# Designed miniproteins, single chains: the designs that were tried, part 53

Each design is a single chain, and the fold is of that chain. pLDDT is the mean over its residues in the fold that is shown.

## One batch from the design tools (miniprotein)

Design m1830
Fold by ESMFold2-Fast:
Structure m1830 (fold): chain A 84 residues (1-84)
Amino acid sequence: SKAKEIIEKINELIKKYNETFEPRELSEEALKYLEELNELFLEYVKASSPEEEAEKRLKEQEEINERQLEAFRKLLARKEEEEA
């Protein structure tokens, strides 16, 4: 199924992240992995949601993704300012 294919992509990305970065890594490269992971979560919601609920569930996931990415970007910016 489409949802199963997306889960496999999510698992592969998580594996690559764990092999590439230390726990709680704050870097532009780690941010790129989180952006890709969050996009896969949106694809998963779209593939697994009933058609009538898909728009609402996608909107909810987009709001979660936005908050998570904003929080990470703020932490990364703070780290970069402290290293400058």
Scores: mean pLDDT 78

Design m1831
Fold by ESMFold2-Fast:
Structure m1831 (fold): chain A 96 residues (1-96)
Amino acid sequence: MEKELTEGVLAVAIAVARLLAKQGKYEEAAELLEEAAKKAEEAGLPDTLAEALYELGLVYAKMGDLEKAKEALQKAIEVSTDPELKKKAQEKLKEI
């Protein structure tokens, strides 16, 4: 279905953003994750949105933007239905 196709495309975008972040390309990673989060929200994909927001929170923390990092992690916890993602986001939120 259309949702599954959109979810797959966004999952690839999030994976590319993780690779960019691993290379220290935090601004490029953040832009890609912000777009992925927006499209996931528009498509009604809460767990894809939560994953994009979790990764975005990690990238913002690496950039030193702790306020944006906390906001992204908190929203990831709120929208996620995945207990493992919630746990990871909660643990990261305690570190910053």
Scores: mean pLDDT 86

Design m1832
Fold by ESMFold2-Fast:
Structure m1832 (fold): chain A 86 residues (1-86)
Amino acid sequence: SLFELARELLAVFNRALAATTDPALRAALRELEGALMDEIIRGREEGVPLEELADRILETLERAKAAHPEISAVADEAAAVVERAR
């Protein structure tokens, strides 16, 4: 469900943020978390099917990994959550 997807994604980012005090890494993680939550909110408002929303989120995660290689492990964990929520 969309609720479970949002909950699990928030849990991934909360764990990652709790594990680091690096300001640059924290900023990159918060930026990605915000982008994913914005996509979920807009997808819900537009009535986008969960499968299509999942594809959009996976594309955002791939772009984030390219821009910020340091968050690749967290982005991969988030991608696994998205794949399970389909």
Scores: mean pLDDT 87

Design m1833
Fold by ESMFold2-Fast:
Structure m1833 (fold): chain A 88 residues (1-88)
Amino acid sequence: MTAEDLKKAEELKKKYEELRKQGLKPEERAAIYAAEKLYELKKEGNLEEVEEVLRELSRINGRPPPPVEELTLELLKELLLEALAVVE
């Protein structure tokens, strides 16, 4: 293993231990991961894909989508976790 592989393994182990302590369900972790990915797409300028997902979340949550320009990572986490609670 390279030194980088060892460092990544230690970071992954620490993140795993933190997630285990929080007792988060796999579905909740997936929602958070999806929120982070959508926020990355916004930063990359892929606004069309982000807007499409926001429209779908709006349909699930029963409220109008927020403007893409006002979209924060925390707001995305809130919207995805709310949608998860509605679908369950």
Scores: mean pLDDT 71

Design m1834
Fold by ESMFold2-Fast:
Structure m1834 (fold): chain A 94 residues (1-94)
Amino acid sequence: MQPESFPEEVRELLEEFRERVLEMLKNKASDEEIKKELLELFERLLEAARRLQVSDEQVTTVALAVMSEAHEILSKEVAREVIAEIQERLREVL
């Protein structure tokens, strides 16, 4: 997702994420490797959002995009773990 209202740095991170995930899928990366990449990217997005004073609504939109990607790409079990970790992290920061 690339909303026009997002800072350039957040948009660039989301673009890099999509390219990286596609490359991992082409290389038949495991669900665990993809999970690690998704969670590391989410932390980088949160850090950038805090530094750039992105609204809570925009942070939630980014989190929903990452959770949606996890649900689409990963097995149900691993997707649930990623979604749970993202939701727990959001409760801490919002």
Scores: mean pLDDT 77

Design m1835
Fold by ESMFold2-Fast:
Order: structure tokens, then C-alpha cells, then sequence
Structure m1835 (fold): chain A 73 residues (1-73)
């Protein structure tokens, strides 16, 4: 799974609980700084007004979005 695919799942109103859980598992598994930076850059490309202090903050923010989507189901 890629940052682009993760953000596509989050924005998709038809995303299944299984897809959202898979996205959350992938986000929990990110250990590489390169992957965290890629997620930060892709999110900021889509939402240029959003600022993060670190790639770690971007990961936590996107995880919260997935958790919110799961709670709304």
C-alpha cells in the first residue's frame, strides 16, 4: 500500500471497514522515515493549507482520520 492509496481510501465514501482497517494497519507499521515523509508530502499536495511539524505528526493525523472514518461506520 502507498500514501496515495491510503489517502484515496480515506476520501472514498464507499470504502469498506476492511479497507479502512488495512489502511490503519499499514500506518501502524510505518517504520521508515522515507515512508513517513512520502505520506506527509502526498497529504500536503492534496491539502496545501495543512502544516505538520514532523512526518510523525502527519502519520498520527492520517491515523486519526482513518479511526474517525471507522467510528462513523
Amino acid sequence: MTPEEILDVIRDPSATPEQLRAALEWLDGITDEEEKEALLKEYQRRHPTVKFESPEEAVEYVKALVEQRLADL
Scores: mean pLDDT 81

Design m1836
Fold by ESMFold2-Fast:
Structure m1836 (fold): chain A 75 residues (1-75)
Amino acid sequence: MSELEERINAINERMEALLADPNPAASDIAELQEEVDRLQELLRRSGGPRADELIEELNKKLQEVLDALAARAAA
């Protein structure tokens, strides 16, 4: 498995863990945001034809997770 695939899988696992946690720590959310940012930098550096697509997909997933956590905190 490539390092890129392993990083994507790790981010997906962290997103699911945060959504499953009834009271996720702000530090865990910040770490997820940092991991997504680092992966996006690697994707931009690689410049592959799927790089922009993967960046967009990661941003969309991250925003959905953040929105879900914010909605749950407001309820």
Scores: mean pLDDT 79

Design m1837
Fold by ESMFold2-Fast:
Structure m1837 (fold): chain A 57 residues (1-57)
Amino acid sequence: NPALERAARSLGVSVESVRRALELYRRGGSIQEVAEVLGVDPTTAAAVVHELLRAEE
């Protein structure tokens, strides 16, 4: 998924980390939990999740 690759490069993390964070959110995890997994602030985590969900539609 090109969106996962772009997010991973932008955040300086692995594609696998981004995928796991998105899966965590999809199963009912919070934006705060996603932020902790990715090592970013909650605002950045929310923006990344929103863009990844849009890219899947």
Scores: mean pLDDT 80

Design m1838
Fold by ESMFold2-Fast:
Structure m1838 (fold): chain A 114 residues (1-114)
Amino acid sequence: MAKSKQQALDIIKSVFEKVFTLMIKEKSTDKEIEVTLRSILNLWSNLTGVDFDEKKVDELIKQVVELVKKNEPSKAADEVVAFFQETLGEKVLISLANFLEQGWKRSPKLQSLN
């Protein structure tokens, strides 16, 4: 089955909303939020071969930190989705969503640990 662009964006939003909700529950510091988001972006850059603009990444991190501090994980996830929509083409977004879904299906250990 081919995923639509909207399904890909919904998957990305869901993942980041869960990550930011966990950070709020664990009372993550501004630096921990920054390091985690940069690590995720670097991983996806390496997987997609896309270089992100460092100034745009810095802007995104500042917005996400502020929203997480305000207990707005859904809005923080929306900012990440908007960043990917601006920086990644539709085919790359769909490929990332497919990779996440197939990664979970190919990892029996991750399914057995939860």
Scores: mean pLDDT 74

Design m1839
Fold by ESMFold2-Fast:
Structure m1839 (fold): chain A 56 residues (1-56)
Amino acid sequence: GAAAERARAGVLALAESAGERLAADIAKHQARELGVEVPEDADVETAAEALARAME
């Protein structure tokens, strides 16, 4: 849905402005807060997908 699309786009935009590592860390933290499991070593794309799934 729209929320999932916004979450994914937001993480990718954050990666461009603040760097992939910080964007991935923020996305992982938010996804885990919403109850979605994310590996500690997940890259920004994996973290963005996890957050998007949590927002569906």
Scores: mean pLDDT 81

Design m1840
Fold by ESMFold2-Fast:
Structure m1840 (fold): chain A 74 residues (1-74)
Amino acid sequence: SSQIDSYINQMGQSIRNGDDVSFTRYSQQVYDMVKPHISSPTKYVGLSLHMVSVQIQPTDSNFQDFVDFVKSFT
């Protein structure tokens, strides 16, 4: 959705700016919007693991992996 895309763009901008607070806020918004679309416990665990990886190491690689996983549901 356009709303999820907006939050993803804000996450990317927060990484570039080194803004950990905004990054955490927007990543949580994306997580909360996506998790209701997951019917499989395995995929729910996958989402949680990608989220944790991005939050502890907000690298371009971890961010892209999270985005790709989120886009697989939308």
Scores: mean pLDDT 78

Design m1841
Fold by ESMFold2-Fast:
Structure m1841 (fold): chain A 84 residues (1-84)
Amino acid sequence: TELEKAREEYERKRREVEEILANPEKYSGKELVEAGVEETIALLKYRELEIEEEIKKAGLTTEDQKKRFYSQYLRDVEAEILAR
């Protein structure tokens, strides 16, 4: 599925960042920044597809229902970040 492809792409980009951090003598700071940006873009695409799949599974059909679901998702993400 597109969701699985987005997850695999994110995991691949995350591994690229981990490889750069593990081998600082082989990679430049510019390469680290570029890899980090690509990881962030891949993560955003994965999360967008994940939330759409959750909305679909929940059977939400109206814009108001979808907006409430997005609002709750964002609140949960913010709470998780603040707890760390």
Scores: mean pLDDT 78

Design m1842
Fold by ESMFold2-Fast:
Structure m1842 (fold): chain A 71 residues (1-71)
Amino acid sequence: SLLDEAKALAAEAGLDPNLPAEELKRRLEQQIEQLRNLNDVQKRVVEHDTGLSVEEVIEKLERALELIDSV
């Protein structure tokens, strides 16, 4: 389902995929905003923890948000 795909993308980006859809949407929106405002030191921490660039994490979260909004 679209929700399952959204949860998988959110999990790859470090969010809890077991959250209810409405709560997951709020967390996705908050996380995207936080990631867009990171300094270079904070970006390196995210890259170390996820193995992804900050830009790649944002893309996964934005895709997850699109899928949730489609439900």
Scores: mean pLDDT 78

Design m1843
Fold by ESMFold2-Fast:
Formats: C-alpha cells, sequence, structure tokens
Structure m1843 (fold): chain A 67 residues (1-67)
C-alpha cells in the first residue's frame, strides 16, 4: 500500500505543474470545479488508505485556491 500510495503521489506531482499553469489562465468557475473534484478524489483516496496521495491532492487544491 505505501509503495502504491507513493506512486500515486509521483503521478500527482508529475501532472501538478501543467495543471497549475493551465488554471492560471482560466476563470474562477473552472478553478472552483477542479478544486471540488480534487478534494472529492482526496477524500476517496484517504478512505481507501492512500493517505500520502490524499495529502498531495489537498495541497494541490489549496494551491489552485490561491491562484
Amino acid sequence: MEAEDQALVAKIEAEREGLLAWLRTEGADVRDEVIARVRGLAEKLEAAGYTRAAAALRELAAEIASL
């Protein structure tokens, strides 16, 4: 599980920079929708025991909210 959790973190981090760059050019409605989806996914991953991936997604949602 921890190895799989860390692999998910690596995938999230690989996509993070591109997603943030794209969202900087989008309106608040698009950012709000993405934040809601990311938070929902984090909740599901945490419930499944993927605590590190869930934490990475919560950090991503916070970064998007600060754009």
Scores: mean pLDDT 82

Design m1844
Fold by ESMFold2-Fast:
Structure m1844 (fold): chain A 80 residues (1-80)
Amino acid sequence: SPLERLEKARELLKKLYEETGLEVFKILAEKLDELIELMKTLPLEEQERLTREALEEIIEKARELNAPEEYIKELESLLE
């Protein structure tokens, strides 16, 4: 489901923060917590769209910050 994909992305961002020490990954994880709560009130079609948009933004940010490749691949797998 869209929510399960965002929850998985949140877990990956928390692990990225623990591994890298970069505060931005913690902030992104917190933003996903807010988005997940908002999305519980929305129709499934809207949840799918917002999930895709959020994941694409996170992947781009992770690449910009040179996150380890294994994390980027895990995040990309959530788009499929």
Scores: mean pLDDT 85

Design m1845
Fold by ESMFold2-Fast:
Structure m1845 (fold): chain A 111 residues (1-111)
Amino acid sequence: SMEDLINQAIEELQKAVELVRKALELARKHGAPKETIDLLERAYQLVEEALKLLKENPQDKERIISLLTEAVKALREAAQLAQDMGHTEIAKLLDEAIKELNKAIGLVEKL
């Protein structure tokens, strides 16, 4: 059902939020560059805004997909920077977050 798709997308977005939060905490702890921190904070904000919209106005499908697509782009840039610095744990968390966001995008596209 439509409600089942929304609930599944919410679960995937909540998983992504937790993974980005963990990546942010590790990035701050290990003194990652400001550029990496800024990308992670932007991605976190975009995913939280998309999650709020999905709960309140799931019919605003195009805006939700746009926010999530921007979040994926920011996380990919952050993951590359983390890999270049040898922060493999951060890069892995971000790759997992990107997978959860892509699952959520696919579910929202079916609404």
Scores: mean pLDDT 91

Design m1846
Fold by ESMFold2-Fast:
Structure m1846 (fold): chain A 71 residues (1-71)
Amino acid sequence: GTGILAVRYEGRTVTVTLGDVDFDPARLVLEVDGVGYAPASIVTEGDTTTLTFELPFEATPDTAHQLRLAP
């Protein structure tokens, strides 16, 4: 698959699973209420890249958030 395959929320951790992408995964930013958070860790296994975002607060799917690329 291409692009974002999954997004998981667990406490203060948001895990984003990427398939094939044409950008550097380190450029991916999780933006919550206008504040951008960079990945705390990036792990690539085969054609899948998993990014972990650590937030200072508990994250849920209902929180106003978006994924974007850094300039």
Scores: mean pLDDT 77

Design m1847
Fold by ESMFold2-Fast:
Structure m1847 (fold): chain A 89 residues (1-89)
Amino acid sequence: MQEPTLGQQLNSLLDQLEEAIKSGDIDKIKSLLDQIQDLILEMKDFDFWNDFIYPRIKKLIEENLSPEDASKLLGYLDGLQTQVQNSMS
């Protein structure tokens, strides 16, 4: 296969998200989270979001950001989690 799979695209976005979290780029983190959530909705791999992505990103935010910035992004992430849950019908 010559084009990246949805899973390979997801892995690339997760790597970019980890770097954005480490750099504290809040706007980029939000943009990357939106892209990851959109890709999960397309894949319908909601278990992967709930079991792997959500807990990993929550941990990275808590470890790398100030409490204030972490609180803001965790609120944003929780909003995305609600949208994923609503899409599971």
Scores: mean pLDDT 79

Design m1848
Fold by ESMFold2-Fast:
Structure m1848 (fold): chain A 69 residues (1-69)
Amino acid sequence: SEEEELREELIERLKKYAEELAKYYEKKYGKKATYSVELIDGKFLKVTITVGDKTFEETLDLKEALEAL
């Protein structure tokens, strides 16, 4: 349960990060941006930002990211 709570906190922090990054790209390119945060194979967190025809992706190791909290 403690590990699950830390995971949820990390995902919420990454969603806020992705939202702010999406707003940055909206201003930079003058187009609406979308974002998503996905848990892959229970091991990786993938952040995706799409603005126009451009896609930016970052992948974080879940264990390393949790230790960095």
Scores: mean pLDDT 81

Design m1849
Fold by ESMFold2-Fast:
Structure m1849 (fold): chain A 82 residues (1-82)
Amino acid sequence: SKLIIKTKKGEKIEIELTEDTDDEEVIKKIEAAIKKDDPSFELTEEQRKVLKELIEKLKKVPEGVVVEIDATDLKNWLLGAL
């Protein structure tokens, strides 16, 4: 599957999700995407664990499926996980 994170300016950050995908690389790309809208945003240890769970769920989505999410919505969901 593929995760696309859309910023407020309409920029799309594409992340390919396969069994070979390193969760840490995906987390770095997610943080970078959120930082495009909120440069002060920093992932906590708890938020990183929540993201790993989300990434594992997204890896179970069939190959060729695209999941699109707003960077702001993703950030707010992570903030709510504390």
Scores: mean pLDDT 79

Design m1850
Fold by ESMFold2-Fast:
Structure m1850 (fold): chain A 60 residues (1-60)
Amino acid sequence: KVEELKEKYQRYEEAVEAARAARDTLPSQDVLDDTIRGLEKKARELKEEYEKLSQEIKDA
């Protein structure tokens, strides 16, 4: 459960790096800007959930 969340946010972090690299090669960067922000937000949310659930499991 918590391991799955950790794996998911790491994958989103990798996707952010890949999207940033792709954006650097495009003449119009705005087409990826929203996508990158979405991926960053998702990675942050998943990381926070991972930390929260990790603490809840120890408390439970």
Scores: mean pLDDT 71

Design m1851
Fold by ESMFold2-Fast:
Structure m1851 (fold): chain A 63 residues (1-63)
Amino acid sequence: SKLEELKKKLERMEKSAKEVIASGDKVQLLAALHELEEFLKEVEDEELKKRVEKIIKQIRAKL
């Protein structure tokens, strides 16, 4: 159940991050990066960690 809750939260963050990446807005990109780094601290599942790290890498590529 906790893993399922984290998956749903990640899916929402992935959708939001795609919109922010598409915008190219530096302030929004930095805010999204911070939120994803904080979320990564909550995640123990290796598959979910890799998904979060992939989004972080995509955001950093735009900074």
Scores: mean pLDDT 84

Design m1852
Fold by ESMFold2-Fast:
Structure m1852 (fold): chain A 62 residues (1-62)
Amino acid sequence: APAGATVVRNADGAAGTAAAGVLSIAGEKRLVLEGTDEARLREIGKVLEKSGTEVTIRVLPP
């Protein structure tokens, strides 16, 4: 069973990094996160939404 797409490798540090990265595209205010780990994507999505970005989460099958 392949790991599939990993949007952010380290949930702890990478979630904060993803939020900071999204701020660089604040002009669009929209970001789509894709990956196979639904729980991780939802956690990242919450952080990004709190940063003022509209996030769509797409869970991909492995």
Scores: mean pLDDT 52

Design m1853
Fold by ESMFold2-Fast:
Structure m1853 (fold): chain A 96 residues (1-96)
Amino acid sequence: SLEDQHPAIKKLASYTVALLGGIEPPQQTFLNAVKEALPLLSTETVSIFAVVRALAKKFGWKDIVNAIDDAIKQKGLSTEYNSKNTQKVAKVQVAL
């Protein structure tokens, strides 16, 4: 459950939900939240980073997109990230 997540993941999730609801934080504030949460990137958290990357791409925030892509590559999570289920969740959340 989200209650068992690290504070950095909860903070990133809160900013992501706000952004999906039309409340845009400053790009640097969101980038800092992403960077704080990236060490916690795993198969269990990859879906939140897929949503974050899709939003960053929609807003043209290349620095956030690149930070997530680099972390996925470094952790060997490219297969899990590119899975149909992970990408479907990201597309549905961004379309809402």
Scores: mean pLDDT 76

Design m1854
Fold by ESMFold2-Fast:
Order: sequence, then C-alpha cells, then structure tokens
Structure m1854 (fold): chain A 79 residues (1-79)
Amino acid sequence: SLIEEAVERLRELAREAEEAGDLGGAQILREAAKGVESAPDVKEAVEVIRNGARMAEQLGYPAVARALRELAEELERRA
C-alpha cells in the first residue's frame, strides 16, 4: 500500500540521517513514520508528513523538511 511504502521510505531516511550523525533529523523522521503507520488513510498520512516537514524546518533541518515535503506531494499525487 502507499502507506506501507511511505513508512519504509521514512525509516530508510531516518537510518541514513542517523548514519550521517543527524540524530535530531532521524528522530523527526521516525516520529513521522509512526504517525503515518497509524494513519487511517492517505489523506491523514499526508497531513502527518507535512506536520513533520514544518517541525523540521522550524528546528533547522532543511534537508529533512525537503524530503518530507517531496514524499507528501508524491503520496497526494498517487492517492
């Protein structure tokens, strides 16, 4: 499903962030993955990801924010 694909992508991005030493970015991505996994539909999953992107931007993780925005746009197009 689109939700399962998004969860796996977010977990992979979190692992890459952790390997790069970005523990804060990795935490944001893991929290987004948990929220997406709990979402009842794609619309709620997109909202979770967009909320994660805003948080990443405000906390100074622009690369994480960009990745989250791109994923949200992809899910919205495929929904």
Scores: mean pLDDT 88

Design m1855
Fold by ESMFold2-Fast:
Structure m1855 (fold): chain A 97 residues (1-97)
Amino acid sequence: DPEARRERLLEESRRNEALSQLFKEGQERLANVTPAERYRYYAEFLETLLGNKEMAEKAREIADKLEETGELDPEYLEKHKEVAKVIQEYLDKLFSS
């Protein structure tokens, strides 16, 4: 159905614009939040907008650790690298298209 395909492409376009706007608003908000709150935001972004529940759970584990200790030990640094890579790859795709 060509009409259904066209509507789907328009919805995907609107979603991408909304994601870009949410990212800009998030960056401004993240300038004034704690590291733990930043990882909470990343978790919601990864799960809700990217559908990446595994990376969202890693981001939540990082946030919980930061709230409890204020520091990232070596185990959580590896999770941080994975989360940062996924977010960066998504942002590169979003802003390159």
Scores: mean pLDDT 70

Design m1856
Fold by ESMFold2-Fast:
Structure m1856 (fold): chain A 120 residues (1-120)
Amino acid sequence: SEEEKKKLEEAKKLIKESLEYYKKGDKEKAIEKLKEAYELYETLNLSDEEMLGYRLLLRGLLHLIFGDFESAEKDFEEALKIFEELNNEEGIKLVYEALGFLYEKKGDYKKAEEYFKKAE
């Protein structure tokens, strides 16, 4: 529905705001935005598989915020596989943005640029 599409866009916006707060060093606001995104996804009529993809993405982002880059990467890779199997283009793009931030934080700027380009 139009309402569900608006909730998906708002959840996407909240994830992007979370990453911007994380970039600025505001971990508290970053976590707050992820919680708001999770609450929106729970109000949507998503399949169990699609919800698992978003849960893994959000858990990966929490790992990233807390500096657990290995756990973040594993969660993002699993979320990417799920969204690819579901042909969920918006989920795929969100995971690529998250991987871009992960590699930027790891100092791999070339790999970060490649992922950000894939998110376009």
Scores: mean pLDDT 88

Design m1857
Fold by ESMFold2-Fast:
Structure m1857 (fold): chain A 61 residues (1-61)
Amino acid sequence: SEGENAEKLYRLLATEDVEAIREFLEKHPLSKETRDKLLPLVPVLVRDPEARARIEELLRA
């Protein structure tokens, strides 16, 4: 379900593993509504500015 995938992605955001997040999003595409809910959490969970910028770009795509 999308809710379960959103929860898994939330956990992945805390790891700051950009490649794992990209692969997850390719395998489990999320709706715009779900992406919009996760976007404001990225700067809270992802401390590295380069990883944060890349993850935010992935969620906006």
Scores: mean pLDDT 83

Design m1858
Fold by ESMFold2-Fast:
Structure m1858 (fold): chain A 79 residues (1-79)
Amino acid sequence: MKEEAEKAIKEVNEIAKKEEFTEEDIEKIAEAARLGLETKNLELLNAVGRAVGSILEKGSEEIKELTLEKLAEVEAAAK
């Protein structure tokens, strides 16, 4: 549980450093967001927020739309 959150934070932070993003990267961010919401882990949610910000700044139009869609699905499922 704590180890899963720490691993997710590291993975999401690595994705945030990328200049180009894949659909797989977006799926990992959505999974990390879900974990953060389920566990109420603010550190993980902040890491997800930073990665999403990076994607919305640097990503292709398709990747930006996919990111927003996946995050909306996660939020709807959580509460």
Scores: mean pLDDT 81

Design m1859
Fold by ESMFold2-Fast:
Structure m1859 (fold): chain A 86 residues (1-86)
Amino acid sequence: SPEVALLREVAARLAELAAQIRAGRASAADVKAALEALAATPGLPEEVKAMLRRLIAAIDAGAAMDDVLAALNEMRGILEEKIAEL
């Protein structure tokens, strides 16, 4: 379904961002820009957009990159559960 395809794409992009953070290759600004682009995806469920916007707000508030990494991994788990239900 189109919804499954979108959720898989978002999950894959979050995994790539997590890998870049672990490798020290992504700044907070880079992560924020990528999350903003994902949140602008047409047809993405509003609850997923809300999760992305909450993480962007946490980054703007100065969240540590280790906390951002943990949040990305948690969000991926939630998306994988949603995919399994569709």
Scores: mean pLDDT 86

Design m1860
Fold by ESMFold2-Fast:
Structure m1860 (fold): chain A 59 residues (1-59)
Amino acid sequence: MSSIMQGQKEVQSITDSVVSNLNSKADSYKSNGDFSKAQSLLDRANFVRDGGKKTIDSM
């Protein structure tokens, strides 16, 4: 296996975990009627997803 492939898998795994956690928290805030905090968390999730993709693309 190439070290690049292993690094890409690690970045993807970390990105997926963080995005999943942020989405779960956003859903919790939506359930409580706090749409502003939910949107902030969704924006963070999108930022993390885009950053992870850009990192993988640069490998």
Scores: mean pLDDT 81

Design m1861
Fold by ESMFold2-Fast:
Structure m1861 (fold): chain A 84 residues (1-84)
Amino acid sequence: SRSTRARSPEELSEEALEYDLALGRELIERGVEFTLTPEQQAKVDAVVAELARRHGLTPEEVEAMRALLLANAELYGEVAPPPA
């Protein structure tokens, strides 16, 4: 089972999304920066766009989710969702 802080849009419940947004907000408040490849950044942007579309995220929530997914990609090399 996936227990990572960031999850794909296909695996998120509303409760999990709120938790992930809270973690992303903490990363923004701390001013944490991540070094990623352009390909990893593009994948994060695609996942964030899909989450925003499905859940009606505000611009602030989009930034929070991006921060969390960037952190996950930097630490674990993973950017969900997996290819269809």
Scores: mean pLDDT 66

Design m1862
Fold by ESMFold2-Fast:
Structure m1862 (fold): chain A 75 residues (1-75)
Amino acid sequence: SELEKLKKKAENLRDGIARAQQSIADIQKYLKENPDLPEDIKKYYEDLLAQGQTLLANLQSRLEEVEKKIKEIEK
């Protein structure tokens, strides 16, 4: 059913969000534990962090939209 497909999409998005949050946390921890990194390497990880944050925001927006559709079908 359409509802079952949307629920699976929501589950996949939640899994993606959890993985993105973990990756962001790992990068933040690495940067915090290595304050004396060469500037080029530090910038590389800061850019990856920014990309990860953008991806996380995108996934969260998609999840919100899917959850809204689920609620509309469930009344």
Scores: mean pLDDT 89

Design m1863
Fold by ESMFold2-Fast:
Structure m1863 (fold): chain A 80 residues (1-80)
Amino acid sequence: MSEKEILEKLREIAERYIPQIAAAASFAEAVAKANELIAAMREILVPNYDKLSEEGKKKVEELVEEILERVGAALQAHAA
C-alpha cells in the first residue's frame, strides 16, 4: 500500500467512525466505536508502517495524532 493510499484509508476511517462516536447513545457505546476506529487504523498501519519513508511515517503520525484528538473530543462530549 502506498503512502497516499494509507493516508486516504486513515481519513476514510476517521470520517466514518468519528460521527458514530459523537452520535452514540451512551458513553459505553462511544468507547466501543472508538475501539473499532483504533482497530481499523491498526489493520492498515501494522502491515504497512515499516515500509514507509521517514517523511511518510511523519505524515502518518501527524494524521493519527489529529484523529486521536478528534476522537478524544467526541468522547468528552459524552462525559459532560
Scores: mean pLDDT 84

Design m1864
Fold by ESMFold2-Fast:
Structure m1864 (fold): chain A 68 residues (1-68)
Amino acid sequence: MVSEEDGAALVDLVNAHPARDLTALLDADGDGTIDEADLAALDERMRAAGYPALSEETKRLLLEQLGP
């Protein structure tokens, strides 16, 4: 399951960008596909914003729900 901490960090990041939805944030390279590269870019963005890196479980769930 997604950790409560990871979920809260993602919600906070989305709320910091009111014109965006979660899918737009996850499609970081804009290619229309959510894959491991998009998650790596999101992880970098989270760190740049002052959040810890996403857990492997959270990344797996994102790929499971939104990946190919």
Scores: mean pLDDT 62

Design m1865
Fold by ESMFold2-Fast:
Structure m1865 (fold): chain A 69 residues (1-69)
Amino acid sequence: MLSVEEALEKQLKELVEKDPSLKPLADEVLKAKEELEQALKNNAPLEVILEKSDRYAEALKALIEAALK
């Protein structure tokens, strides 16, 4: 069983291998994920964690929408 993190990184790699033009969007998803992980590690306030989570969700949505075109 893959962790959510391992599953995400694997899917991002496969998407970029199929369509290299998606790399900037995949990089933005990874950056947003790193910022969310940093907020969690630093025990940030819940509202900060939610803001980082929302940014991460928006980055994923943009990547998925681009991949479906």
Scores: mean pLDDT 78

